# Designed miniproteins, single chains, continued (5), part 83

Each design is a single chain, and the fold is of that chain. pLDDT is the mean over its residues in the fold that is shown.

## One batch from the design tools (miniprotein)

Design m19067
Fold by ESMFold2-Fast:
Structure m19067 (fold): chain A 82 residues (1-82)
Amino acid sequence: SPERREFRRQLILLEASVALLRMMKSVGGLPSEESLERAEEIREELEELLEKYSDLLSPEEQEEARRAIEELRRLIEEFKER
């Protein structure tokens, strides 16, 4: 379905953002304020899609998305405290 494809696309984008921030954390790098704002936008968009399409998603898909969203939220918060 188009809805499931959009959700999967946004989840992949969020997971890529998590991977990038994890890498930066591991090397002691600092993301720009613009990069952190973009990561927040990506998180918010996936949260909106999760709520909008919850009835179309399996419990496993919903849990996968919730875990990814929380991980990105924590990474953003950690960098903002620096």
Scores: mean pLDDT 86

Design m19068
Fold by ESMFold2-Fast:
Structure m19068 (fold): chain A 68 residues (1-68)
Amino acid sequence: MEKIREVFEKVLGVSPVNEDDDFFKLGGDMDKVKDIVKELKKRGIDVEVSDLIYNPTIKQLYEYIKSK
């Protein structure tokens, strides 16, 4: 969970990001979605653009990754 939060905060340029904050409500767009996916893969977390679109909070994305 902490790695996802750090990536969200870094890419969105906002801190803190709460676990239930919607990425798109925080000002995220498709370019930032791609940046998050790239940063997460760099940190050993394998997700795709669609995974973040359907799981736009830290909590939802974390639960999705755990269910893989």
Scores: mean pLDDT 82

Design m19069
Fold by ESMFold2-Fast:
Structure m19069 (fold): chain A 80 residues (1-80)
Amino acid sequence: GNLEEALKLLEKAKTEDDVGEALRVLVEGESEDVGSDIALGAVRLIDKYGFEEAKKIIIEALKESKTAEEVAKKLIEAAK
């Protein structure tokens, strides 16, 4: 996926659907396992913290990562 493009879309996100679209760009061409972990992590963060706080956590995970696999690991850890 394109991490930089996903980050730009995520920073502009106003809804959960917008977050989903940004993460779709991130997981494009990645394995199903990476895509599933990113989706699961994002859903759990929104459920636990609400949209605004989850968005901040997801943005920081993208900023601190070099690959979609690293984002997946950070989101799963943050959602524990």
Scores: mean pLDDT 86

Design m19070
Fold by ESMFold2-Fast:
Formats: structure tokens, sequence, C-alpha cells
Structure m19070 (fold): chain A 68 residues (1-68)
């Protein structure tokens, strides 16, 4: 959906700015709207990796690979 795409784009912008917790929130909103949004799962995995939460990052990356 356009709304899920907007949240995904905002997550990517916040990630670029180093606002990792805010980026995660936006990616989570994208996934709430579209649970099959592979790019949002990848963004969430990358965000959690940058937060050094590696177990969560792995789970989100696995979901991305499952969907792609």
Amino acid sequence: SAEAEKYNAEGARLLHEGKYEEAAEQYEKAIELDPNYAEAWFGLGMTYKLLEKYEKAKEYYEKFYELS
C-alpha cells in the first residue's frame, strides 16, 4: 500500500540520519500495514543490527529472505 511504502521510506530516511529507534518504529508500522513487505523486514533487520541486537536482526532478515 502507499501508506506502508511511506512508512518504509521514512524508516530509511531516519536510518540514514542515525535515528535507529525511530527508524525501527516506522519500519514496524510498514509491516503492520503489509506483513509481506520484504523491504520493510530488511530495513528492520538492518536497524536492529545497527542497534547491536543481533538475535532480533537475524529473525527479521530471515523473514525478508522467506518473502523474497
Scores: mean pLDDT 89

Design m19071
Fold by ESMFold2-Fast:
Structure m19071 (fold): chain A 78 residues (1-78)
Amino acid sequence: SKELVEGLEELLKARAEDLVKLVKEGEIDPEKALENFEAGVEELLEKLSKVLSEEELKEAKEIAEKALEELKEKIAAL
């Protein structure tokens, strides 16, 4: 459903913010933060592929790609 896609965007935003904070505070390496985020995204998209329509899954993938790029930019700016 559309609510699942919107929930994914909120979840990925929150996770990215937490990871940026941990990197900024020196609690996790930037590379490990990115690996963790990418692995989590892959697992979530795999699970969502079983319940979302093809159009909703495409939107979810675009949201995930956008979130990853924004995370990379925020970490690179630290």
Scores: mean pLDDT 84

Design m19073
Fold by ESMFold2-Fast:
Structure m19073 (fold): chain A 89 residues (1-89)
Amino acid sequence: MIPAGGGETPVNNIINAGVKKAVLIRVKGFTTEDLIGVTGRIENGTAYLLVPEDSFDYYVEKLKKAGIEVEVREADSIEQALALMDELL
């Protein structure tokens, strides 16, 4: 009964889009309740996602199992994570 958290680019949509690389920005101190992991973009064949720390391993496993290369970045806050994503786009 949690609304989809915005659902811009869910992990299954990334897999179905046929991207070869995903950059996951792990946001420290944030949980799956915040649904940060559903916030993302696909640019130039690479997916960019904010991922809560407690569900991070689940996203990594799903993407790697689909044959997608995973790069990890870390941020101490949502503000830092958004700034980092903006620099990477």
Scores: mean pLDDT 69

Design m19074
Fold by ESMFold2-Fast:
Structure m19074 (fold): chain A 69 residues (1-69)
Amino acid sequence: MEEETVAHHLAWGASEEGARRLAQVEVDALPYLKEANERLKTAKNLDEMAKISEEVAARYQADRAARAA
């Protein structure tokens, strides 16, 4: 998981330190991505899919802001 993400960023010319920081950000987003994928399985139309994506993104941003406070 994290090692694969680090390898990806290294392949794009990122430093090892930078790649590890980027991998951590992506790992922190994984629970929200999993939640979105599970909710999308129950979506009946495109409007519901868009709403689910927006709600998960807003929640992720709100959680990050709360942790920064």
Scores: mean pLDDT 66

Design m19075
Fold by ESMFold2-Fast:
Structure m19075 (fold): chain A 68 residues (1-68)
Amino acid sequence: SKEENLKKAIEKIKELAEEAKEAKDGDYAHELRLEKGEEISELAEGLSDEEADKLQEAVAEFAEAANE
């Protein structure tokens, strides 16, 4: 379902943020963002505009946490 895809995408974003925070190699962290970003984009393809907005908010929240 779309709700399950949204939940899965949020979980992947959370995992990516934690992996990026632990990564000491900037190139590796960049590769992780690109790879997971593509997977997240695929999951977002079937979402409504409201669900896509929630996903983008989750991305921004975890990205901010990873950079702090």
Scores: mean pLDDT 67

Design m19076
Fold by ESMFold2-Fast:
Formats: C-alpha cells, structure tokens, sequence
Structure m19076 (fold): chain A 91 residues (1-91)
C-alpha cells in the first residue's frame, strides 16, 4: 500500500541522514576540513534519499524492473565511491 511505501521511504531517509551525520562527525574528528566533511556527508545523504525513493517505488509496485536495478547499481557505485573517499581522507 502507498502508506507502507511512504513509511519505508521515511525510515530509509532518516537512517541515511543518521549515517551521513556519523560520517561527517568521524571525518571532523579525524581532522578533515569542515567544508569537505560536510560536502561528502551531503552527497551521501542525497544518494541515500534516491535509494529510499527507488526502494519505496519497488515496494509500492511489488516488483523490481531492469530500470530499478540499473538505478540502484549506479547509486551503489556512488555510495561506494563516497565511502572510499571518506576512508582515504580519515587515514
């Protein structure tokens, strides 16, 4: 149902925001410049929000399309790049 898809989306967005905030805080603690830490956290939050949108769409529809798989694959690669960049900066 649409209400369940909305709840899933809201939950995923909230978890993604928490993850982005934790990454920002860890980068700041590691001595990464504030502007760079905030930029990476913002990009991670944005990617997470797009994943939440796709997940909610799949849930509401009850099926995953090839377009959904492609979009999730691109978002997964983007999250992996952001996490790798954050890890390199914190080292």
Amino acid sequence: AAAEAERLRAWLVARGREGAERMRDRLLAAGVPEAEAERLARELEAAGARIADVAARIWERGEMTEEDVAELGELDARVAELVARAAALAA
Scores: mean pLDDT 87

Design m19077
Fold by ESMFold2-Fast:
Structure m19077 (fold): chain A 91 residues (1-91)
Amino acid sequence: AEELLKEVEELGRRLVELVREAARAAEAGDAERARALLEEADEVAKRLGEAAKKALEAGAEKALEVAKKALAEAQAILRAHAAALEAALGT
């Protein structure tokens, strides 16, 4: 249970860092790098959801809170850089 919670914490940290790097790439006008980093972030977000579910099933009650907090932080970063990300990816 504790090891599964640590995996959720690690994946959450990785997700936030990938999204932060993607935002930096988009602000710098590097659309190709921003797209690649967001694609990796999407895969990490999927693994985070799976890991959180397994950790919760194993009795790690905090796993869902940790995952939700990481997802909320990632979404906040994406929202703060929405114009640059839209210009890089949505055109």
Scores: mean pLDDT 84

Design m19078
Fold by ESMFold2-Fast:
Structure m19078 (fold): chain A 59 residues (1-59)
Amino acid sequence: MVLAEAVEDFEATEPDELTLKKGEVLEVLASLPGGRVLVRTADGREGLVPGSVLRPLPG
């Protein structure tokens, strides 16, 4: 399982994007063109976020 942490708050502006809070731990499902990452939250929400708001976690 690939995990990442949100390094800053992110607010979704597109229907396929996911709103994140700083410090939220996410499962990385896929990396997409343009620096976007498909993630899943602990509560089961899925969506796209900029890779720039994520930091990889050791695991």
Scores: mean pLDDT 81

Design m19079
Fold by ESMFold2-Fast:
Structure m19079 (fold): chain A 75 residues (1-75)
Amino acid sequence: MVEEYEARLAEDPHSAEAWYNLGLALYEQGKYEEAAAYFKKALALDSTNREAADNYIKAVLAIDPSLAEEIRPRN
């Protein structure tokens, strides 16, 4: 499934949705570090994507819960 979203990004590398979907696929595989990186890319392209922001936080906390106090709280 990751390769399917990567193919979409090859067609449109500015697609925040494709980066977000890549992150979701990796998160489902338990690859939280990679998922967090792709959610970050989605947010760089569309900072208003709240689902990407929420899932980024979830992925980071799944990697290391102690990072919760280092993560900037959402306003």
Scores: mean pLDDT 70

Design m19080
Fold by ESMFold2-Fast:
Structure m19080 (fold): chain A 86 residues (1-86)
Amino acid sequence: MLEKIAKVSREAIAQAEAVKKELIELGVPEEVAEATVKAITEHLQKALEAAEAGDLEAAIEHLNAALQTALDLAPLANAAQEAKLA
């Protein structure tokens, strides 16, 4: 479990720049995309550090925080799309 969390966190961090560019292309404002990707990356970095330290509970907590930050972006992306229709 810990090794898998560490691997997923490293891979997600490595994709941060690509994800930021994709969000901007989807119509998310650049400032919002940068702030959101930074917040997700910070949680993933903490999850990686906890996983490498053998702290499964902390690793899961930080991974869940990264996921929640990503889910909170969905309403903002939807609002940006709806604004283009008005």
Scores: mean pLDDT 73

Design m19081
Fold by ESMFold2-Fast:
Structure m19081 (fold): chain A 92 residues (1-92)
Amino acid sequence: MSKRELELETRAALLQMEAGVLILVSEKEKEKNKENEEVVERLEKAIEEARRAAELAREAEEAVRRGDLEEAERLIEEAEEEVRRAKEIFDE
């Protein structure tokens, strides 16, 4: 495994963890605010973006395993953008 492969695999794993935490926190806040439709809809959007980030990060990990480092980097960058959007929606 090259240094680049290790760095990409680490970034993908960290993104999966961050997205997972954001999903758990958002689901918990959604349950606490289940009677507030506006809050529920906002949190559902955050969960959707975070789930998309987790999927992209998983695909990136698989791309690293295949040796497709360009595809892995692209997927990681997309996952990072989706995590950023999910955080912005959550913090609103």
Scores: mean pLDDT 86

Design m19082
Fold by ESMFold2-Fast:
Structure m19082 (fold): chain A 91 residues (1-91)
Amino acid sequence: SVPLVDRETALKELEELAEKIAEAIKNGDSRVPSLTVAMALVAVAAGLPELARELIKITDEAIQRVENGEDPEKVAEEFLKRAKELIEKAK
C-alpha cells in the first residue's frame, strides 16, 4: 500500500490526537467520536491500518468504561498511556 502521509509526521499527529481524545474523555466532551475518526484516518493514511484498529478499540473501551460509571480522569489517563505505547511500538 502507498502511504498518503509521512510516517514520522503521522505518528506525531497521532500522539497529539490521542492527547486531545484523553482531554475530551476527561471532560465529557462530545468531540470524542470525531477525534477518534480523525485519529483512525491519520493512521490508515500512514499505511498503519493495524494501529488504526487498536487505537479505535482502546477508545471504544474507554468510552464504555465512562458510560459504566468509571472515573473519567482515571479512564483518560489509562487510555493515553495505552495509546502512546501503541504509537511508540509503531515507530
Scores: mean pLDDT 85

Design m19083
Fold by ESMFold2-Fast:
Structure m19083 (fold): chain A 70 residues (1-70)
Amino acid sequence: HMEKVREALKRFAEKSIELVKEFKYYGKEALDFLKQRKAEMEAEIEDPRLRAFFVESLDKFIEFYKKYIE
């Protein structure tokens, strides 16, 4: 029951952490890509609430990633 939810959350966290480590391998190139994706989301997503959600999520990730690759 709740244990399966905890396992799913741990799996999600582990995969997310591994993705960040992979991005670090590409350094500045990955940072530039993330910035471009933000611009694309602002242009492409018609629903203003979904656009705000994704743009905010990307902003937080970009901020973290800049510090992580320093």
Scores: mean pLDDT 75

Design m19084
Fold by ESMFold2-Fast:
Structure m19084 (fold): chain A 66 residues (1-66)
Amino acid sequence: MKISPETLRAEALLVHGAMFRSLGDLERARRLYEEALRAAEEAIRAGDTDQGRAIRAQAEAGLASL
Protein backbone atom coordinates (compact mmCIF):
# COMPACT_ATOMS: atom_id res chain seq x y z
CA MET A 1 0.00 0.00 0.00
CA LYS A 2 1.15 3.55 -0.79
CA ILE A 3 1.14 5.75 2.33
CA SER A 4 1.86 9.45 1.83
CA PRO A 5 3.49 11.67 4.50
CA GLU A 6 0.16 13.55 4.67
CA THR A 7 -1.70 10.30 5.46
CA LEU A 8 0.77 9.32 8.20
CA ARG A 9 0.51 12.79 9.74
CA ALA A 10 -3.30 12.72 9.57
CA GLU A 11 -3.40 9.30 11.28
CA ALA A 12 -1.09 10.49 14.09
CA LEU A 13 -3.14 13.66 14.65
CA LEU A 14 -6.39 11.67 14.67
CA VAL A 15 -5.03 9.21 17.27
CA HIS A 16 -3.79 12.06 19.48
CA GLY A 17 -7.13 13.86 19.15
CA ALA A 18 -9.02 10.73 20.21
CA MET A 19 -6.65 10.27 23.17
CA PHE A 20 -7.20 13.81 24.49
CA ARG A 21 -10.96 13.47 23.94
CA SER A 22 -10.87 10.29 26.10
CA LEU A 23 -9.02 12.26 28.81
CA GLY A 24 -11.63 15.04 28.72
CA ASP A 25 -9.21 17.63 27.29
CA LEU A 26 -11.71 18.84 24.72
CA GLU A 27 -9.73 21.95 23.72
CA ARG A 28 -6.64 19.93 22.73
CA ALA A 29 -8.83 17.26 21.15
CA ARG A 30 -10.56 19.89 18.97
CA ARG A 31 -7.24 21.39 17.81
CA LEU A 32 -5.83 17.94 16.96
CA TYR A 33 -9.00 16.87 15.11
CA GLU A 34 -8.93 20.14 13.12
CA GLU A 35 -5.29 19.46 12.16
CA ALA A 36 -6.13 15.83 11.31
CA LEU A 37 -8.96 17.04 9.08
CA ARG A 38 -6.62 19.41 7.20
CA ALA A 39 -3.97 16.69 6.84
CA ALA A 40 -6.59 14.19 5.62
CA GLU A 41 -7.73 16.68 2.96
CA GLU A 42 -4.07 17.07 1.86
CA ALA A 43 -3.79 13.26 1.68
CA ILE A 44 -6.89 13.11 -0.55
CA ARG A 45 -5.41 15.80 -2.82
CA ALA A 46 -2.13 13.83 -2.95
CA GLY A 47 -4.01 10.72 -4.15
CA ASP A 48 -4.47 8.71 -0.92
CA THR A 49 -8.22 8.90 -1.45
CA ASP A 50 -9.44 5.87 0.55
CA GLN A 51 -7.21 6.43 3.60
CA GLY A 52 -7.70 10.21 3.47
CA ARG A 53 -11.50 9.90 3.31
CA ALA A 54 -11.53 7.46 6.25
CA ILE A 55 -9.39 9.78 8.40
CA ARG A 56 -11.43 12.84 7.35
CA ALA A 57 -14.68 11.10 8.36
CA GLN A 58 -13.17 10.10 11.73
CA ALA A 59 -11.91 13.65 12.36
CA GLU A 60 -15.30 15.16 11.43
CA ALA A 61 -17.05 12.69 13.77
CA GLY A 62 -14.59 13.59 16.53
CA LEU A 63 -15.24 17.32 16.10
CA ALA A 64 -19.03 16.76 16.03
CA SER A 65 -18.81 14.82 19.33
CA LEU A 66 -17.01 17.60 21.25
Scores: mean pLDDT 82

Design m19085
Fold by ESMFold2-Fast:
Structure m19085 (fold): chain A 62 residues (1-62)
Amino acid sequence: MEEYIKKLKELAEKKDLEGIVELMKKISQNYGKEFAEKIKDELEGKISREALVAVEVGIIQS
């Protein structure tokens, strides 16, 4: 989980919203939506609103 949180923060800092969506889709597909939602919860308040929306889109699209 920590490795994914670090990568998602790096993508958010770079404003790579497409990269966030694709990574969250892969996480949700491989580990399940419950795990992906826990990652989203850990990122709330730590990344931009736009990046957090990209996280949610990735989960929904999986």
Scores: mean pLDDT 83

Design m19086
Fold by ESMFold2-Fast:
Structure m19086 (fold): chain A 82 residues (1-82)
Amino acid sequence: MEIAIRLAEEAIELAEEALRRARELGDEELARRAEELLREARELLEEAKRAETVEREVGLALRAIGLILDIEALLEELRKLE
């Protein structure tokens, strides 16, 4: 089961949302943070596609969950600035 791939794809979608919202607010610092998280999410997706063991898949899935939490924290910061 490709759990790490699905979680990485979710992280990409959330990071793209954060980037769009930061750009709408004109906050260059939050936009740069969103761009970095989007880059990390895309790199994680490529690693997840290459995962050949269950242990690697689980490790990448946990990393994707951590990244999603970081993106959700950024989205909360963006919400407070609206």
Scores: mean pLDDT 85

Design m19087
Fold by ESMFold2-Fast:
Structure m19087 (fold): chain A 100 residues (1-100)
Amino acid sequence: MVTVTQSPSSLTVKEGSSATISSNVTNTGSTDARVSWVKIPLSDPSKKTVIKSATVAAGSSGTLTLTLKNLKKEDSALYYHVAEDADGSATGSGTLVTVV
């Protein structure tokens, strides 16, 4: 079983700025978990993309960060951290990034 806690819940930044999103992943299961950062653009939520992934080993936990640089207005999106293991998936609460 995996759990994901994500922060912050929202960020507003100027175009050309950077933003950092943090996630704590706990894997209490017996199998490794695949962990992915997913971007859902506010302009078109159907264009969901996986932008970064990692692995959290069985019985371990870790803090994972996503750093976004040189943000453009089209980078305004909902960012989720998703963890998947043999038993299913867990999703963080999401971070809304607004570029102004």
Scores: mean pLDDT 82

Design m19088
Fold by ESMFold2-Fast:
Structure m19088 (fold): chain A 75 residues (1-75)
Amino acid sequence: LKEKLEKLEKELEEAERELEEARRELEEAEREVEENPDDQKAVNRLVAASLRLIGLEFHIELLKKKIKELKEKLG
């Protein structure tokens, strides 16, 4: 159980790092749309970046929930 907890905590750390990258990409896409709102490619990039961010946030929340459940079983 403890080894599984350590693995999940490492996966969470890596997912949080990926989330930081996704937030940076979203900020860049938002800037591109703000400058050129009629650019469909920029709009599509913003949508893709937004969906990726949502997916990562959901994944991180699931990892945190699993870690909490596993810690409760250990202590």
Scores: mean pLDDT 82

Design m19089
Fold by ESMFold2-Fast:
Structure m19089 (fold): chain A 59 residues (1-59)
Amino acid sequence: MEEEAKKAKEELEKAIAAIRAARTADELQSGMEAASKAYKRLAEIVGEEEARKIAEELL
């Protein structure tokens, strides 16, 4: 994976981990927003189909 795509994937992984660890509604909202932004960036770099596949592998 290119450096930019790797970075976006790592941010998505962190956001998903934060969502799984969320204990409050605020933590869940923050995690979901971060995941959405990271996924959007990843889709812009590798394309929506590939980004979806990567996201499903991380979930």
Scores: mean pLDDT 79

Design m19090
Fold by ESMFold2-Fast:
Structure m19090 (fold): chain A 85 residues (1-85)
Amino acid sequence: EFWAEAEAVFLTLKGKNLLEEGKYDEAIKYFERALELDPDDVLAHVYLGEAYAKKGETEKARQYFEKALEIEPDNERARELLEKL
């Protein structure tokens, strides 16, 4: 589904922008929508983990970083962020 993958990328980038602005709850909603379209979106898992970590939900953050590493074991960002938890 070409348009679905493209839409997922757009949603992930929008969420990243919101995350950088400190809009964690809004960012989470965009990442969740991205994962509905592309469940294997590694970046969406990483950014969801970051958003939950910023909210202090450490265990949920850990789960998303672990999912990212399950999909892409060499993902440096996910490894670094998991290590910082």
Scores: mean pLDDT 84

Design m19091
Fold by ESMFold2-Fast:
Structure m19091 (fold): chain A 66 residues (1-66)
Amino acid sequence: LTEEQKEEIKKYLISLGVSEEVAEKVVELLAQGRGSEAGALLMNEGGLSGEQAQEFGKFAKEKLEK
């Protein structure tokens, strides 16, 4: 992930009420290709619903594909 992609993803998550600490950890997991673990972290520690986690997954995929 580029620095711009990381910052954009963090801002998106923070706008949903996710803490910066959890958002940074999610970005690190995504950079490692561990998207399923990132989704689980968002639901368990980020306070996101399953629907919000799926919407985030779509957002992240679009950012990786432009």
Scores: mean pLDDT 78

Design m19092
Fold by ESMFold2-Fast:
Structure m19092 (fold): chain A 80 residues (1-80)
Amino acid sequence: SIDDIVTDIMIETYKRLGDLAIETGREPSDEEVREIVDEVVDETIRRLNLSPEQAAQVRSKVDGILDDILTTRRNIRLYG
């Protein structure tokens, strides 16, 4: 399902963000989070040969999750 694809994208995104944090010794920036999400989405669309309709659904759902993640990251930096 599209939801399963979105879940797999988020798992891979967090894995790559964790790897980046270890390699750099710092928290990834919001820009790096966006770049990694975009890369994983593009790779997944290519790998699964998704239709334009399916690709649009995946991008829309991932964008919503990304907004939530970035909001949470900002709140942790300001209040955590």
Scores: mean pLDDT 86

Design m19093
Fold by ESMFold2-Fast:
Structure m19093 (fold): chain A 84 residues (1-84)
Amino acid sequence: SLDDRLRAFLAAFHEELRRHRTLSLAEFEALVRALGDRYDLPELAAIAIRLAREEQRRTGRRTFSRLEARRLVLEAVDEYLASL
């Protein structure tokens, strides 16, 4: 189900974040793209990537903290669910 895939995506994302202190934009994009492919959520991955690119453009920062990466993915989830 969609709920099962979304739960699995988020669990895998949070587990991978524990292995990183910070993520570059490229690392964030690679991670969410891989999870989008694995859990059949490519539109969610695309939204998260768009939001991350906008955040980097706004802040000029080269890396995201774990909290920032988590916030971006949760914002992407909200937007994705609103599109259904």
Scores: mean pLDDT 90

Design m19094
Fold by ESMFold2-Fast:
Structure m19094 (fold): chain A 66 residues (1-66)
Amino acid sequence: KVEALYQAAANDDIEKVIELVNSLEEKTALAHAPDLATVLSDEGRKALLENIKNEKVKKELEKYTK
């Protein structure tokens, strides 16, 4: 659930954020990438980028982390 993703992000539970993002449908992950980038810490964003399996989602998130 997207709610669980934002809860994990707010708690700085980066391992859970990575797990949930990788489990989301590509369309859903792409839609939430901008908002997720604004909630995560700089370290959290970098860790997520290093562990995202979907290349499209990774590139979308990169647009909001640079």
Scores: mean pLDDT 78

Design m19095
Fold by ESMFold2-Fast:
Order: C-alpha cells, then structure tokens, then sequence
Structure m19095 (fold): chain A 120 residues (1-120)
C-alpha cells in the first residue's frame, strides 16, 4: 500500500494516495504510512484543506502508534486548523489530540480538548 500511495502521489492523485496511505495504516505499516501521509498532507494544504486535514489526522494516528506523541500532537493540531467546516473530522482530531496529550502527561490540556470534541 505504501508504494501504491507514493505512486498515486507522484501522479498527482492525492485522493487515491490518501486511500492507499490509510490502507497501509490499517495493515500496521505505521512508519511507511506516516512518511507518505506527511507528503500527502503537505501537498494538499493549499488546494484541498479537507483532504489535508484527513491526511494530518491519519499522520497523527500513525505517529501515536509509533510512540511519537509530540509529533502526533502537532499533526492533530494541524488537522483541527484545516478541518474547519467538518465537525466530525474536527471531533476525531480533538479526541486523538487529547489521547496524545495524556501520554505526554498534559492531563489538564487533554481535558479541555475532550470537552471541545463533546461540544461538536
């Protein structure tokens, strides 16, 4: 899946690249998924913020699976910024951000983001 995601990204098919990257993540290829998801997210930021937000959400999930909680927090924060008009995507990013913050010992900050997710 990672190689298929990279090929789709090279061909400019960001939607197809994201679907293969998500498949790689679901199969447990966390390192490869994180690499290609970062490239997809960066490529999509200005042209398709919603796709970029979904890519950053899945990047954060992959990074959290790898124990890279500080990097996961950054990815989830970027997903929240870009999700804008998507309450479901924003709620998912907020919940995952809260989980990563708990892993970093930031309990108070995590509780604030959990409340924001519940309000959506």
Amino acid sequence: YVEKAKKALEEGNLEEALEYAKAALNEGDYEGAAEVLKEIAEAAEETDPRLAAEAYLNLGIALAKLGKYEEAVEAFERAIELARDDPSLTAAALRNLAKALKKLGKEEEAKEYEKKAEEL
Scores: mean pLDDT 87

Design m19096
Fold by ESMFold2-Fast:
Structure m19096 (fold): chain A 78 residues (1-78)
Amino acid sequence: MAAEAAEVERLVEELRRLAEEYAKKSTPEQAQQLLDTAETGRFGARAYVQQGDYEKARRVVEETREAVERLYAEAAQE
């Protein structure tokens, strides 16, 4: 229960840091998109944690991480 909520919060923080690292190597517009995508995922995961739905919370974090990585890869391709 509490341990699962703490783990999801840690994953959300890791996702935010990943987006910040990618944003440093991106244009301001791309950086905003990366950070906004990570923040949207964080809010979604937190909402599921409040409902006790840790499976959906983890799923939201995983899907958001994939989206952030995809956006960064697309930006790097020019």
Scores: mean pLDDT 81

Design m19097
Fold by ESMFold2-Fast:
Structure m19097 (fold): chain A 75 residues (1-75)
Amino acid sequence: KLDARIAALEQELSMLPKGSEFEAGVLAVLGKEYAKQGDYDKAIEYYEKALELEPDSEKGKELLKEVEEKKKKAE
């Protein structure tokens, strides 16, 4: 279920230029919000989308690895 923060981020995403660094940033924040809710599958999906736009993002790679490890421990 989406909370007000996730809904606001999704709306912001829809207004950004496609393929921009700002789009990647919003996708990464959406990943963080889903991870906070324990929805690691959606968090991984959004981090992967952010990394598709910025493949060399060191921070993005770290966030993806961290959420994948949290998912493994939750299984």
Scores: mean pLDDT 77

Design m19098
Fold by ESMFold2-Fast:
Structure m19098 (fold): chain A 68 residues (1-68)
Amino acid sequence: SLEEKRNELMLEVGRLVQAYNAGEITPEELRARLDELIEKYKDDPEVRDMLEQVRAMIERYLAEKAAA
């Protein structure tokens, strides 16, 4: 179902964010992984919108860190 697909994607995103917070991946790698997921699900508007929201939050956070 769409809900199951969403839950799997959010779990995957959670792993990426956790890896970034642990210093295991770079901001560039995090962005690339998120963009790849968005492209993969571009034909699923509901899933894509959710991923784009996450990407927007991450971009804002990374931009603030880069500006400091």
Scores: mean pLDDT 78

Design m19099
Fold by ESMFold2-Fast:
Structure m19099 (fold): chain A 83 residues (1-83)
Amino acid sequence: SLALAAIALGLAALALARLALKLAKTREVLNKAIAAALAGIGAIFLGLEALLKDDEELAREALREGVRALELAVEALKAALAA
């Protein structure tokens, strides 16, 4: 299911963002981690909405947001590890 995949990516993004938050030594990295976490939450909500409505187009949008959230989370974690 595309919607379930979006939720899974959003949850993964939240997990990575949480690690970035723990490792953050600067406000800049902290802000990146928070942005990633918010994007992950957004992907989860869109995925849940797609499941409730059985909406394949919304599920595709949720999946795109999930991928974006994961990319942001990886970026935040890389920045945290470099600091």
Scores: mean pLDDT 87

Design m19100
Fold by ESMFold2-Fast:
Structure m19100 (fold): chain A 72 residues (1-72)
Amino acid sequence: SATEELRAVAEAALAHLDGSTASPAERVRALDDLIAALDAWAAEARAAGDEESAALAERVRAELEARRAALE
């Protein structure tokens, strides 16, 4: 499902960042890009009435935002 695909992509992206030799500034930029993409996707899910996908997007967004805050 799209929900499972989104979760897998988000987990892979987070694992890549965690294992990466990227600088904190590079990780912040990558997280900002992912957060922007999730915000757009969450807005579309809400507009479509897909509560399950919207809830997953909000959860993943919160995880990314927490990771970004930890790098500051």
Scores: mean pLDDT 75

Design m19101
Fold by ESMFold2-Fast:
Structure m19101 (fold): chain A 65 residues (1-65)
Amino acid sequence: TTRLVAFALESIGIALDLGADVEVKIENGTLVITFKDSDPEKAKEVEELVKKKAEDLGIKVEFKY
């Protein structure tokens, strides 16, 4: 879905802006974000921002650490 791809790109931008190292994939209509960086403060901020936006867009997101 175009919306899901656009949100994946936005999520990458959020992570880059906050300095978090992430890998982003789309699996069966779900956006999967894997945190490679062990900084829990940055990871939490990315997770909170992405969750809020995903909820507003009706997109499923999964976070992996």
Scores: mean pLDDT 79

Design m19102
Fold by ESMFold2-Fast:
Structure m19102 (fold): chain A 63 residues (1-63)
Amino acid sequence: SRMDENLERLVELGREDPALAAALLRKYGAQAFSREELERLLELARRHDVPVLAAVVEELLAQ
């Protein structure tokens, strides 16, 4: 789906530039994604071994 493609692109950004991906998620993640989408992003970040991205998603989910 388009959402799955968008989430995978964000994971790819997290591999290439983890600082930028983390900054974008902290600034826009709560407004851009539902809880279910954040949980899906967390699963993808863990599966693809992007720990910085996973940590930021966990922070957002804890709120």
Scores: mean pLDDT 84

